Designed miniproteins, single chains, continued (5). Designs and how they scored, part 42

Each design is a single chain, and the fold is of that chain. pLDDT is the mean over its residues in the fold that is shown.

## One batch from the design tools (miniprotein)

Design m17438
Fold by ESMFold2-Fast:
Structure m17438 (fold): chain A 55 residues (1-55)
Amino acid sequence: MKITLEGIKNAGREAFNSKDYAQAVKYYQAALDLKPNDVDIANELQEAKLKLAQL
């Protein structure tokens, strides 16, 4: 499987939409590790963490 930043972001969004916030956090964290200055990924990661914390 070819791992790309876009692929990781899409996997995170799919997990978030499926309400698998723990998996979404993992994918967004990996994406942010590849692109630390991406504000959109950082915001999506924060939202996923907040959703996970509410469980």
Scores: mean pLDDT 79

Design m17439
Fold by ESMFold2-Fast:
Structure m17439 (fold): chain A 75 residues (1-75)
Amino acid sequence: MKEINREIAERAAQGVLQAVGGEEGKRIAEVLRKHEDSSPEEIARAVREEAEKLGHTTVGQVTVKEIRLLYEKYK
């Protein structure tokens, strides 16, 4: 499961970097990568919290949906 969670985290991180960019995008992406060994629910929660703190609520919501879809794909 570690490899699947890592793939989910990395793909979501790349999406965030493309959507937000800059230091804020890198910070959200780093939170995703740090949780590669966590459950998809934990990863989704962590990224939503970080995105909201940086004012990117929509990005947080989109990333949570993407994590859920990726989890189902690699399940």
Scores: mean pLDDT 68

Design m17440
Fold by ESMFold2-Fast:
Order: C-alpha cells, then structure tokens, then sequence
Structure m17440 (fold): chain A 87 residues (1-87)
C-alpha cells in the first residue's frame, strides 16, 4: 500500500513529495501559492543546480512563505496534528 502514516522518507520521489505538499495546502489560497513556489524552487534547483534562476525561485518561495507564514504554520500544523480539514 502507499505510505499513509510514515514520515516523508529521504527516498521519496519528487512527485510523491509534491503531492503531499499540495494536499496539505489544498483549499487555502495563500498556502497553495506558497506550496507551488516551494515546488518550483526545488524543480529549478534540480534542473539548473546553483544558478541565478534557482536563487530567484527560492527568493520567491521565501516571500510566499513569509506572506502566508502564520496562516500556513497555523492551518497546516492544526490539520496535521488534529486531522481536521477546513475545506
């Protein structure tokens, strides 16, 4: 069966990690924007390595996380710890 209750393993595929991140953010626009920015930064880093494009992608991800930081930390932590969905 797929992993339902284990931590994200270091061996997890990028697609599997992306799916988990998107699922955690679903229904929350600020969280969804931050999730996509993080996934784009990771994708850029894997494709281009240490490049200006990668640095800019991470800066965009950091900005999205800052703009939604409290909302993402509060909502994601509450949903994960309690198992309650807000959508």
Amino acid sequence: MPAHMEPIPADASPEERAARVREAAAGHPAAERAAEAVLEAERTAEELGDSPETAEAYERAARALREAGLVILYVATALRAIGIRLD
Scores: mean pLDDT 62

Design m17441
Fold by ESMFold2-Fast:
Structure m17441 (fold): chain A 81 residues (1-81)
Amino acid sequence: MELSEDEKKAQEIVREYAKKSQELLDQMKKENASKEEMIKKMEELVRELAEKLSEYLSDEEVQLYADIFLQESKDEIEKLV
């Protein structure tokens, strides 16, 4: 069964961190933070996300989610500057 309790928890965590990343980027934009500062904060958030996901997902899946999340965050930052 693919959509297990662990996968439901993982999806919840990803959704929570997506909201946190958006709120953080919105706040940093209001504070006129640099692109470099935004990227650094997103890298820190992605590390936290990976640690949380490692409780529920395989190492391979955690790496995939982390890479996608970081890339999406970088793309979002590029649009803000």
Scores: mean pLDDT 79

Design m17442
Fold by ESMFold2-Fast:
Structure m17442 (fold): chain A 93 residues (1-93)
Amino acid sequence: SLPESWKRILDTVKKIYDLMNNEKKSLKEAAEELAKEGDSFARTLLVLIDHGLEELVKKMIEEAKKAIDNGDERKAYQIILDGLVEAIRKLKE
């Protein structure tokens, strides 16, 4: 059941955005905190950040959060998927 796993990813996006904007943490600090708590998606984002893709991850989080705020969960999933595909392409270069 893909819907529950995708909602978990969007929950991680919301938590990272909250840590950055309300608790004034950096993207890396927010991802490290959630990864330490066992969040697998946050751990994936840390790998991308450590490979020089911090700006791509930040854009992905900000754009997905805007889609969530507009009530468009499907668009938020697509933004995350497209961002991860782009990250994989950049890591192969």
Scores: mean pLDDT 85

Design m17443
Fold by ESMFold2-Fast:
Structure m17443 (fold): chain A 86 residues (1-86)
Amino acid sequence: AEAARAAFEAHYGPLPPEAQELRDEVYRIMDEADKLLEEALKNGDKEAVGRALSAIAHGMGALIFLLIEPDVERARKHLEAARADL
């Protein structure tokens, strides 16, 4: 999540202030998903691994709709899907 954030910000520059709150929420959810993934891998919990990977993928989708193809509603739907996976 942090590496993906650094890569996007290095390539596209910082988000406009109005999008920062949604970006911060996406990064929080992706960080939570990264922690779930690490714990699930250590415990051999295949279902939790799948949920964590799905949440990370939806977090990336939200970032695409904030940075590359601005669509706040699609970004929110991806964020909601990521939350549901956790």
Scores: mean pLDDT 77

Design m17444
Fold by ESMFold2-Fast:
Structure m17444 (fold): chain A 89 residues (1-89)
Amino acid sequence: AELALEAGKLAAEAGVEAMRSGSDVTKATGAALLGIGAATGVLFGAESPEEAARVALRGAELALEVSKSEEGKRLAQEGIELARKAIEA
C-alpha cells in the first residue's frame, strides 16, 4: 500500500514538472491525473494497492516520455521503480 501511494505521488509530481518544463501539456496533465488517481485510490481504499500501482506506473511512464527536465525524468523513473515493486509485492 505505501509503495503504491508513493508511486502515485511521484507520478503526479513528474506530470506537474513536465507541464512546467513546456512539455506536451495534454500528456503531462494525463500523467499528473493518473498519479493523483492512484494515490487517492490507495488513501481511500477505492482500488487494490496492485491496481493503484498499475495506474501509477502508466502515469510515471507517460511523464517520463514527455519530461524535458532532469528533475521530471528523475521523479518519473523513481515512480516507475516504486510502482513495479508495489505490483510485484
Scores: mean pLDDT 79

Design m17445
Fold by ESMFold2-Fast:
Structure m17445 (fold): chain A 79 residues (1-79)
Amino acid sequence: TRSDSLVDHLVNLIKEGKENLLNENQRLIFDAARSHLPHKVVAERLGVSEQTVTKHVARIRSEVPDIDALDIKRAVDRI
């Protein structure tokens, strides 16, 4: 499905350290996964259910367990 393809590509980009290449829809889901945006807001912007966003976030967190630490890693890399 469209959502599965979007999440698969997103996870691969994160694993490759290429978060800067995320498209607009992938950035919304990525921000939800790292707790920067509420799932409801992302769901409304993507035109999907909040349950769909929650499912995608759960998958991303499962495949990228350090996702909450990415902001810290990026901040350190900018020193």
Scores: mean pLDDT 74

Design m17446
Fold by ESMFold2-Fast:
Structure m17446 (fold): chain A 77 residues (1-77)
Amino acid sequence: MKKISPKELDIAALETMARGEIALAKNALSRGDVESAKEAIELMEKILQRLREAGAPDDVIAQLEKDIEELKKAVEA
């Protein structure tokens, strides 16, 4: 088995955090809580930046970018 590097562990942790923020943003929007949704989007943008710095795979970055854009459209129309 390939040994997991610290960098790969960081990427996995950041991806998990991003998925949590997506769930929180969707739940906030379902309640009409636009402010909490905006805060979650801001945190996701910071996670995306850290994923880029960590050298995350292009597909991971592209998926999170799409999720952020979809949530921004839901907030701002």
Scores: mean pLDDT 80

Design m17447
Fold by ESMFold2-Fast:
Structure m17447 (fold): chain A 56 residues (1-56)
Amino acid sequence: SVADLGKQLGELVKNNASPEELQKVKDEAIAAAESRAERLVVEREGDRAIKMASSK
């Protein structure tokens, strides 16, 4: 799931997805996270993707 999230976020950034779309994916992934540790990883990966999209 975390690896799939990384691929999904990477494809979205590659396809010029908006920061708003990335934020939505991050929020949904946080809600679906099964553990606190997974939630923290999702937040970090999501924030990184949003920052990269915002820099374009």
Scores: mean pLDDT 76

Design m17448
Fold by ESMFold2-Fast:
Structure m17448 (fold): chain A 57 residues (1-57)
Amino acid sequence: MEEEIEKLKEKVLKLIDERLATDPSIDPAFAERVKKMIEEGKFSEKQLKTMIENLEK
């Protein structure tokens, strides 16, 4: 479970960076805060999976 969460975190962080590169309307400060919260484990596995689905659609 923890190994899966680490892989999900890495994937979400990569997708956020990709979105920042393609959508300049995104607030960089907000994105950095979300990335910090992901690294600190503030999001559940289900929330991370939902973020991935929304970013990959």
Scores: mean pLDDT 77

Design m17449
Fold by ESMFold2-Fast:
Structure m17449 (fold): chain A 96 residues (1-96)
Amino acid sequence: KPKVTLSPKSQTVAAGSSVTLTISTDGEELYDFKLYQQLEGLKVKKLVGEAKNTNSATFTVSNLPAGKTYTFTLEAINVKTGEKYTSEPSTVTVTA
């Protein structure tokens, strides 16, 4: 079973800093990746990054407000089968 990993699992960044998230897979399958951002307490997930027809990607997210915590979740869709995989969440804490 392929593993889709979003790294790091947690990080703390200063306000105005860029956050880097790295995607890796355990195999040769190609995926369409979608990175979603959710603010703690919001019901809505926002699409903040996409990578198509690949097995790895790096996403950079900027302009996160101070004093907030965000959860990032990766959705990976196998380009041959349409099978969907979801990563473990990655948590980003933005300091004041």
Scores: mean pLDDT 81

Design m17450
Fold by ESMFold2-Fast:
Structure m17450 (fold): chain A 77 residues (1-77)
Amino acid sequence: SKLEEILKQLQELVKDFVENKENMSKEELQQKIDEIKELSEQLIKEAEKEGLEQENIDEFRKQSQELIEYMEQVRDS
């Protein structure tokens, strides 16, 4: 499904970020944060479109917020 494709893309981007964050500039980290934000918004929209339960959609929102906060902390370190 499209939802699974977005999840896979998010997983790959997060893995790349975690593995390479020590070697990225603040500008490169910001670009990765922006990409993750956009994909996270697409994930929520697709989850709603595919009729996922509200509790699962809320969990995706919470996980996305926590991930973004983590990435911003890394950028600002």
Scores: mean pLDDT 83

Design m17451
Fold by ESMFold2-Fast:
Structure m17451 (fold): chain A 85 residues (1-85)
Amino acid sequence: SALLERLLAAFRELIAAYRAGDREAFRRAALEIVRLLMTVPEEERDALMEAVAAQLSDEERRLLAEAIASLRDDPELVAELEALL
């Protein structure tokens, strides 16, 4: 689906920004991911996230987990993401 392709691209942008230490690109990708997920009914989000995970390599999944864990170091970004919920 077009939505799955957009989410996959956004998650790959997040991973690339995390690897590069590009805080601005990381913030943009994180906000895009949340905005895309908010267009999806809550009951469909888990299945969509599983579909995204299935399309990522083992290395991409590991890097994504590290990227998500790094959000603890950016409370301002967490607040922006929560404001979209």
Scores: mean pLDDT 83

Design m17452
Fold by ESMFold2-Fast:
Structure m17452 (fold): chain A 72 residues (1-72)
Amino acid sequence: KADAILQAVLDTVKDLAKTSSDQELTEQIKALVAELAKRLSREQIERLLEGLSKVVPESVFAEVRAFADSIL
């Protein structure tokens, strides 16, 4: 189910946020969003972005959000 994939991605991002710089985290999340956008609906990507807003710094989320809007 998509929910299990989204939760696994969020858990991975939360762990990466503990050891990665904001720039590294932003680039990793952009790559993940680009890959998932090929396989998931816009609504599923929006749910992922909602979850990401709670686990990453605001600056990282803002850049990821702008990137997602540019490819959707």
Scores: mean pLDDT 80

Design m17453
Fold by ESMFold2-Fast:
Structure m17453 (fold): chain A 68 residues (1-68)
Amino acid sequence: SAEEAIEKAAEEAKRLLEKVLSEEEAQRYADILRQGALAMVEAGVPVEVAVQYIRLEAEEIKREAEKK
């Protein structure tokens, strides 16, 4: 399902972000990305695009965190 794909992508994003952020911060960002992706799907965006949104945003957050 779309919800399962988004949840899995959010879990993977959290794991990626935990490499550079605290567990609490990584969870907060993963929750924000998950909610954004769910809103995209509700608005008619394909689930594959919403999942890619999570992955690209997580990579950008990681890159910015590594600069600090």
Scores: mean pLDDT 86

Design m17454
Fold by ESMFold2-Fast:
Structure m17454 (fold): chain A 98 residues (1-98)
Amino acid sequence: MFYEAEVSVEELLQKLQEVYDKVKKKAEELKAPISGTGIGPLKPGESTTEVLKVAGEEVAKITFERKEDGKLVVTIETAEGETYVLTLDEKELLEAAK
């Protein structure tokens, strides 16, 4: 559900780890490489979407949007139909990276 999954920074990092673990597991099961990963720096007002695929099948979609005030909106959509949305400020992002 969009915007319903209000999660902490720690929970978002856990969900990102779970998504990457699912991608790795699917890559091992299919013996295929992971494609569509890579995130560059975002300017205010810009967004990027990373589609995580294994053997051409979408496993997850991660969208990053940088707001004009420097806040980052992260949306994770899984192939199972789960959606997670979190808004982070730059200070919160720096603390999460520690």
Scores: mean pLDDT 60

Design m17455
Fold by ESMFold2-Fast:
Structure m17455 (fold): chain A 65 residues (1-65)
Amino acid sequence: SVDEQIAALEAQAAAQMARSEAQTAELLASETDPQRRALLRQVHDGVIALLEAVTKWTIERLRKE
């Protein structure tokens, strides 16, 4: 069903976001420069925002099919 497809997509997106957060945390664990830490956080925030936007767009498309 469409509901099952949406649930699977949301689960996949959540898993991908969790992996991105873990990877960013690993990079931050070894980074002591405040400016580089801020840049890493900004890049991570942008990646998460893009993943959320793409997921929302895909769900909306599935609802129209």
Scores: mean pLDDT 86

Design m17456
Fold by ESMFold2-Fast:
Structure m17456 (fold): chain A 55 residues (1-55)
Amino acid sequence: GGRAAYEAALRGGASPAAARAAEQAHAGNDFMSAGRILAGVGGLSLEEGLAAARA
């Protein structure tokens, strides 16, 4: 869920604002955008970011 995306972004060192953006993208069912944000700010691969966004 969106909380998992938010928590993953924070663990990756994202600012609270960037983590909030990932959560909002996920809440809109835009898993691709959520995954890209998590990959970019969290240092995750795109696949890892997408997996976190789907959780």
Scores: mean pLDDT 64

Design m17457
Fold by ESMFold2-Fast:
Structure m17457 (fold): chain A 65 residues (1-65)
Amino acid sequence: SIQSQVDYLAQMYITAILEGDREKAEDYRRLMDRIGQDPSGRPYVDNGWQRIQQFLDLLQQNKAK
């Protein structure tokens, strides 16, 4: 399903960011963007990016401790 694909790519994107692998992060971003080009995939990708940002913000807050 589109949801499963976006969930997988979002998880891989976060992992790449945490590992400092900019090249892999960019590859996963492009795959998500491609899904978002289709109107049927757009809401899943938008929600996926929102969740990624929330997760990264929470990790950043924990590092400020």
Scores: mean pLDDT 82

Design m17458
Fold by ESMFold2-Fast:
Order: C-alpha cells, then structure tokens, then sequence
Structure m17458 (fold): chain A 78 residues (1-78)
C-alpha cells in the first residue's frame, strides 16, 4: 500500500532526473492515485498531482521538487 506509493514516487523522481518525463508523469499519477485511496495521506496526493502537472508543462525542476515533497509526506505518514 504505502510502500507501493513510495516506490512509484521514487521511480517518478528518478525518471524525471533521467529526462524520461513521460514515465515520470505516469508514475507520479499512479502514486497520487494510491495516496488518495489511503486515509491520512491526502496531502501527499496533492503534491504528486502538482508534480505531474509541472512535468506535463515542462517545468521539470518544479516536478522534482513536488515529487520530493510528496515522498517526504508519505514517509511522515508511515
């Protein structure tokens, strides 16, 4: 559950850093979906959606920043 969201989030961050923005956006969306279905991690889902939107807009530095924020919020919820 939360481990799967963290894995997807970390994969999104790594993909963004590697310039694979399509995979970064996809994995960020998956992480957001999992976070939304788990009580207590809604703030992390919001950060993942911002990461996805930033990646789609070509703002990759912002996408990385929001992905890191979302990962931190998920880890704090564990």
Amino acid sequence: PLEAALHAARTALESAKDGDYGNAAFMAEQAAYVAETLAGVKPAAESFRKAHDSAKAGNYDEAVKYAEEAIRKLEEAL
Scores: mean pLDDT 69

Design m17459
Fold by ESMFold2-Fast:
Structure m17459 (fold): chain A 57 residues (1-57)
Amino acid sequence: MRDDFHGETEGDRFRFRGRDSPELRRLVEDMRASVTLLSERREGDRVYLEAEFRPPP
């Protein structure tokens, strides 16, 4: 498979960019159980997300 998306971690923040697709939406659904979504932006066929990791127990 091609890597049509990219994620980057910076401290407690996670920034994700990728193609708007069913696979991306499933990934976001899975991640929101572990992160707090801070922003979501769309630009053409791409989606940009910014989230904050939950603190460790």
Scores: mean pLDDT 66

Design m17460
Fold by ESMFold2-Fast:
Structure m17460 (fold): chain A 125 residues (1-125)
Amino acid sequence: SSIEQALTTYQANPDPKFKPFYAPFSNALLSGNLDEAKKIAEELLSLQQEDGSWLLNGKVDPYLTSEAVYALAQAYKAFQNEKYKEAAEKGINYLENILPNISDADLKNLVQEDINESKQILSKV
């Protein structure tokens, strides 16, 4: 899958520029490939943990979680399906709870920006 390939690349060389959850979704949506964009959004839903987080190598990753939240907020805007909104809100709740415990200032800022942008998207739909 696009997500599996993106995660494999990110695991080999962790660079936030790769955006392994958001980039495949955004590319499909912007190219007008709505079926692929939906497929990627459904895969992101299937990978969400019970606490609202997403994993990298079996461990919760705040950056991947913030990317998945942002992608699902955009999916809700594009497709109007409540399941994307519910998943995004669950992920936002997870991120807001852990945000004070993120010691890396750059990561904390990226996560906060994704929370803020996702909330703006969800509020306008």
Scores: mean pLDDT 85

Design m17461
Fold by ESMFold2-Fast:
Structure m17461 (fold): chain A 77 residues (1-77)
Amino acid sequence: SSQYEQVYREIEEKLKQFEEQNKDASLEDLKKGLQELEKDLVKKIDEANLPVKDQTKLRMRLIAEVTDIELKHRQKL
């Protein structure tokens, strides 16, 4: 749905902004920031009032992208 795409785009943009702002952060600080961001974005997904299937897809995608950001950061250290 268009609402699904809108929420996904907002999540993608916030994750991109976080990655850019934390490019030089320590792994510990990055992990703490990612945990807080993930919690906030999960709340955003929940509040979007999307079908359960779409909420689940967004949550799974969020978890995968958060994991990828951490992995990429580890590779740069």
Scores: mean pLDDT 86

Design m17462
Fold by ESMFold2-Fast:
Structure m17462 (fold): chain A 72 residues (1-72)
Amino acid sequence: MAELDRLVAEAAALVTEAIAAYRATGEVPEDLRARLAALEEQIRALAATQPDAERQRVLEAVTAPGAAALAA
């Protein structure tokens, strides 16, 4: 699933950028928030049509960077 894999990679990159911005300023820029929210919506819609194993993989791929930020 090239489209889903692409969106997951883009979301992971944006989460990494959001974490860096949050650590620097205490806030996530609106541009990053908007792009991340749009990608999360697209990923969620596509993942809903996939097997549970694929949905779990996608969730872990996008959640891991965010979980690290929240742990700080």
Scores: mean pLDDT 70

Design m17463
Fold by ESMFold2-Fast:
Structure m17463 (fold): chain A 113 residues (1-113)
Amino acid sequence: SKEEIQKIVDEFEKKFDELENRIAEALRAGDRDAVIQAVEEFLKVAKEFYDKIKKYLTPEQQKEIDNLYKEMVKYAKEAIEAIKAGDLEKFRENLAKMRSYYKKMIEIAKKEI
């Protein structure tokens, strides 16, 4: 139902905002391991979002979200490698790309509301 999709979207937008705050706090603290953990949790939450929303999606939309999730994994991996190397600019660039792909996943779900 539209109400169930809205509830899922609202729940996961809140979870992503909380993860964004965790990444920002870990960066301010210079805690590299906490940054990596938060990025990995971001991917886990994105997968949970997809698993909850997929039954409301067409096969074509499921394939689109699967491809968006794969791009998120790619940029998350590049962000983690950048933070390990101390490259904060490359980390921020790849993190921004990861965020862009999760927002596209949310937008697909919002079209069903």
Scores: mean pLDDT 88

Design m17464
Fold by ESMFold2-Fast:
Structure m17464 (fold): chain A 87 residues (1-87)
Amino acid sequence: SMEAERRTKLEREVREEVEEELAEIVANSPSDEEALERVRELLVEKGILSEELFNRLLELIKNGGSEEEWKELQEEIFKAYEEWLKK
């Protein structure tokens, strides 16, 4: 239907916007620490990710993790992102 098509287009546009903002943060940040702070602001402050999910991501980046831990976190992040898109 036209309504489903319009919703899909809006979801895609919002997704592309977030992806572009993430790419700009990474490209234009003078340090990894500043890049991480800006990513946190984008993802957590906008309500895309919970503080808990972002902190778990930072722990896996800093300390490493098993393949299972990365898979579980990626699935949780994907679900959080999809839920945010539905709002």
Scores: mean pLDDT 70

Design m17465
Fold by ESMFold2-Fast:
Structure m17465 (fold): chain A 67 residues (1-67)
Amino acid sequence: LSAREKALLSLAGVGDSVSIDALAAAISTLTGWSLQEAKKFIREILGRDDEELSREEAVEVIRAVLS
């Protein structure tokens, strides 16, 4: 993981898992997107509508945001 990816994981509070709300809040802060837009982006990247994400899934979303 890059330093920037690690910083975003820390900001979102990602341990072994993270809630979609916490990850969306971190993405919203970084991008200026609304929480609703950030949640839609997360769901589109993962192809599912679950409330909780694994660390691996959070890393995938964060990499997509930083690309």
Scores: mean pLDDT 80

Design m17466
Fold by ESMFold2-Fast:
Structure m17466 (fold): chain A 71 residues (1-71)
Amino acid sequence: SMDILDRQIDDSVRIANSSSDPMRSSLYYDIASGMSRIVAGTTPRSDPRRDVFIQRSDDLDRQARRIRSTL
């Protein structure tokens, strides 16, 4: 299930990056951020990768908000 989420995150980021429509781009960054947060939340606190997943979620959320601020 985590491998499926990682694939969906990558697909959502790809769609966001390739979209010429800023509304679509921001939406898919939001989707990717949400999925990354689920991955982080289900990762044990003892796993050093947890902070990486949190950072990825935060970075994607900031990207979505940046695009949304131009609308």
Scores: mean pLDDT 84

Design m17467
Fold by ESMFold2-Fast:
Structure m17467 (fold): chain A 65 residues (1-65)
Amino acid sequence: MTSEEIEEAAAKDPALAIELAAEYYEKTAGAIYAASDPAERAKIDEVIARLPAPIQEAARKGIAA
């Protein structure tokens, strides 16, 4: 799932879109973070900090795994 897919889902069902976004970030955040350099990781941390709390928790869980 991409950011565009999450935005499309949010337009139709906001609650479902949050669940899908949380699953997406949990799955991908760890892999993206591990592949990123320190400057990219800092930007990822800033992006995560701006997300809704359930999505932040999912992303941080993915990174911690």
Scores: mean pLDDT 72

Design m17468
Fold by ESMFold2-Fast:
Formats: structure tokens, C-alpha cells, sequence
Structure m17468 (fold): chain A 61 residues (1-61)
């Protein structure tokens, strides 16, 4: 179900942002990888790209 996949991706993106703010790069990358895998399974690569930009915004100093 595409709508459930989007919600899972939103939660994974949120976890990645929280990990980035905590300085945990390994945990951040793990959540990003899971989000990308979900996107590939459900044909949501464009949505994953949008979420990656959101996560990357918190990485810039």
C-alpha cells in the first residue's frame, strides 16, 4: 500500500533527522538506507529524493 509506505518513509526520515541532531551518523545513514529501500519497493524514488533534501538541510552548518 503506497500510502502506508509514505508514512513509513516519513517516520524513517524523522528518525534520520533526530540521529543527525544527536551526532549519530551511523544511525542516520541506516534510517536513510531503509527509507530508500522502501521507496524502491513501492516506486516512490521521487518522494525519497524530497526527503533526502529535507534530511541534508539539517547537515549543513
Amino acid sequence: DRQKAIKIMDELAKKAIEAEKAGNEVERDFYIALMIMVAHVFDLDDYAKKKLKEIEKFKKE
Scores: mean pLDDT 80

Design m17469
Fold by ESMFold2-Fast:
Structure m17469 (fold): chain A 78 residues (1-78)
Amino acid sequence: SLAEAVYNAIKSTIAAGGDPYSAGYLAARALLAGGVAPEEVRKATKEAVEELLKKGEITEEQAKAIMEGVEKAIEAAK
């Protein structure tokens, strides 16, 4: 699923010490470039972030940064 793909990409980036905002931005940009609608990008990224939080893989601060990156990618993809 889209949510599973986003989950794995973000988890791997954060585990490697990557920037949460950039992880969200790049994941969203890739989905948008692939033709996924903004509403589906938001849904998939929100589901992935909620699962990452539930499993203790990210903090609430990281979750916020990831979603800010996602929204920036959507704004940029006019």
Scores: mean pLDDT 87

Design m17470
Fold by ESMFold2-Fast:
Structure m17470 (fold): chain A 104 residues (1-104)
Amino acid sequence: MEVEELLKKAIEVFRKAVELARAHGDRATPEQRGLANLVAAYAEQAIDLFEEALKNPERAKDYVEEAIKLLEQGAEASRAAGFDEIVKTLEEGIKLAREALQKL
């Protein structure tokens, strides 16, 4: 129950990160657009893994660990692109995911 609440909050944060990345892509240079699309893809893949963790609690630890790896790659891509708001949003979600992982 407590882990489920943390994962659901993390999913909401990462959905916001996807929206921010898509908005940045629409306003970006061609180079930044590629990075924005990559960040959105990492966040969407991580959301899918968190949803799988919620459906399969017995494998939740493995799904959450894999999702955190993808999100850290998304944070690095966002940092390289100068997408400071996306970096902060991803770091907030990663904190929630790591708290959930400690309870698994």
Scores: mean pLDDT 84

Design m17471
Fold by ESMFold2-Fast:
Structure m17471 (fold): chain A 66 residues (1-66)
Amino acid sequence: DTEEEKKKAKESAIENIENLPEEEFKEMLEERGAEEFLEFIDSYLELYGFEEAAEVLKEKLEKILK
């Protein structure tokens, strides 16, 4: 895809992560376990090159966890 499409996809992913309620992250952590969930996200976002989105997600999870 074009660089512009990639940039928009990354921005949308970051916005979606930031706008997702903390309660939904909490539920996902309770169902999957924090370590399994983080490994899944790392693998998924690394595959698509969304490292910035992965960092935003990790930061949000860290705030929820402590």
Scores: mean pLDDT 66

Design m17472
Fold by ESMFold2-Fast:
Structure m17472 (fold): chain A 62 residues (1-62)
Amino acid sequence: NALSLLSPEAQALLKEAGITSLADLRDGDKVAAFIKVAREKGYNDEQLVALAEEIRAAVDAA
């Protein structure tokens, strides 16, 4: 699936936030949890933008 095309790091962050499918990416609460988890792991704004672009590209390809 499209999420399996992401980096292992992005996949781990998504799973920790409870995002396991493309449908979960439409859930604003789960997306907010993903941002919070990434921030807690030391991701800065630039890295969060890069992760969001990677995820968006995978979603748009599916």
Scores: mean pLDDT 77

Design m17473
Fold by ESMFold2-Fast:
Structure m17473 (fold): chain A 80 residues (1-80)
Amino acid sequence: NAAREQAKKYLEEAEENVRRTEEIDEEKGEEMRRLLEEGKEAARSLESDPEAMANAMRSTLGAVEKGYQLALEEAEKRKA
């Protein structure tokens, strides 16, 4: 099922973004980890609708990607 495979890819990318955020900023990493776990729970409730599940995972990925970008921006400002 293509939608289930897509959801797995979004989850893997989200996990990577959370891990990178945790390496840069412990507090933001914890926040991103919480968002990822909430996203996983939401996706689990949508298992009967693979397309909705993939969309939920894509939204979660977008949120943690933004979190990672903000953590990078703040880290660079601290170095200046």
Scores: mean pLDDT 82

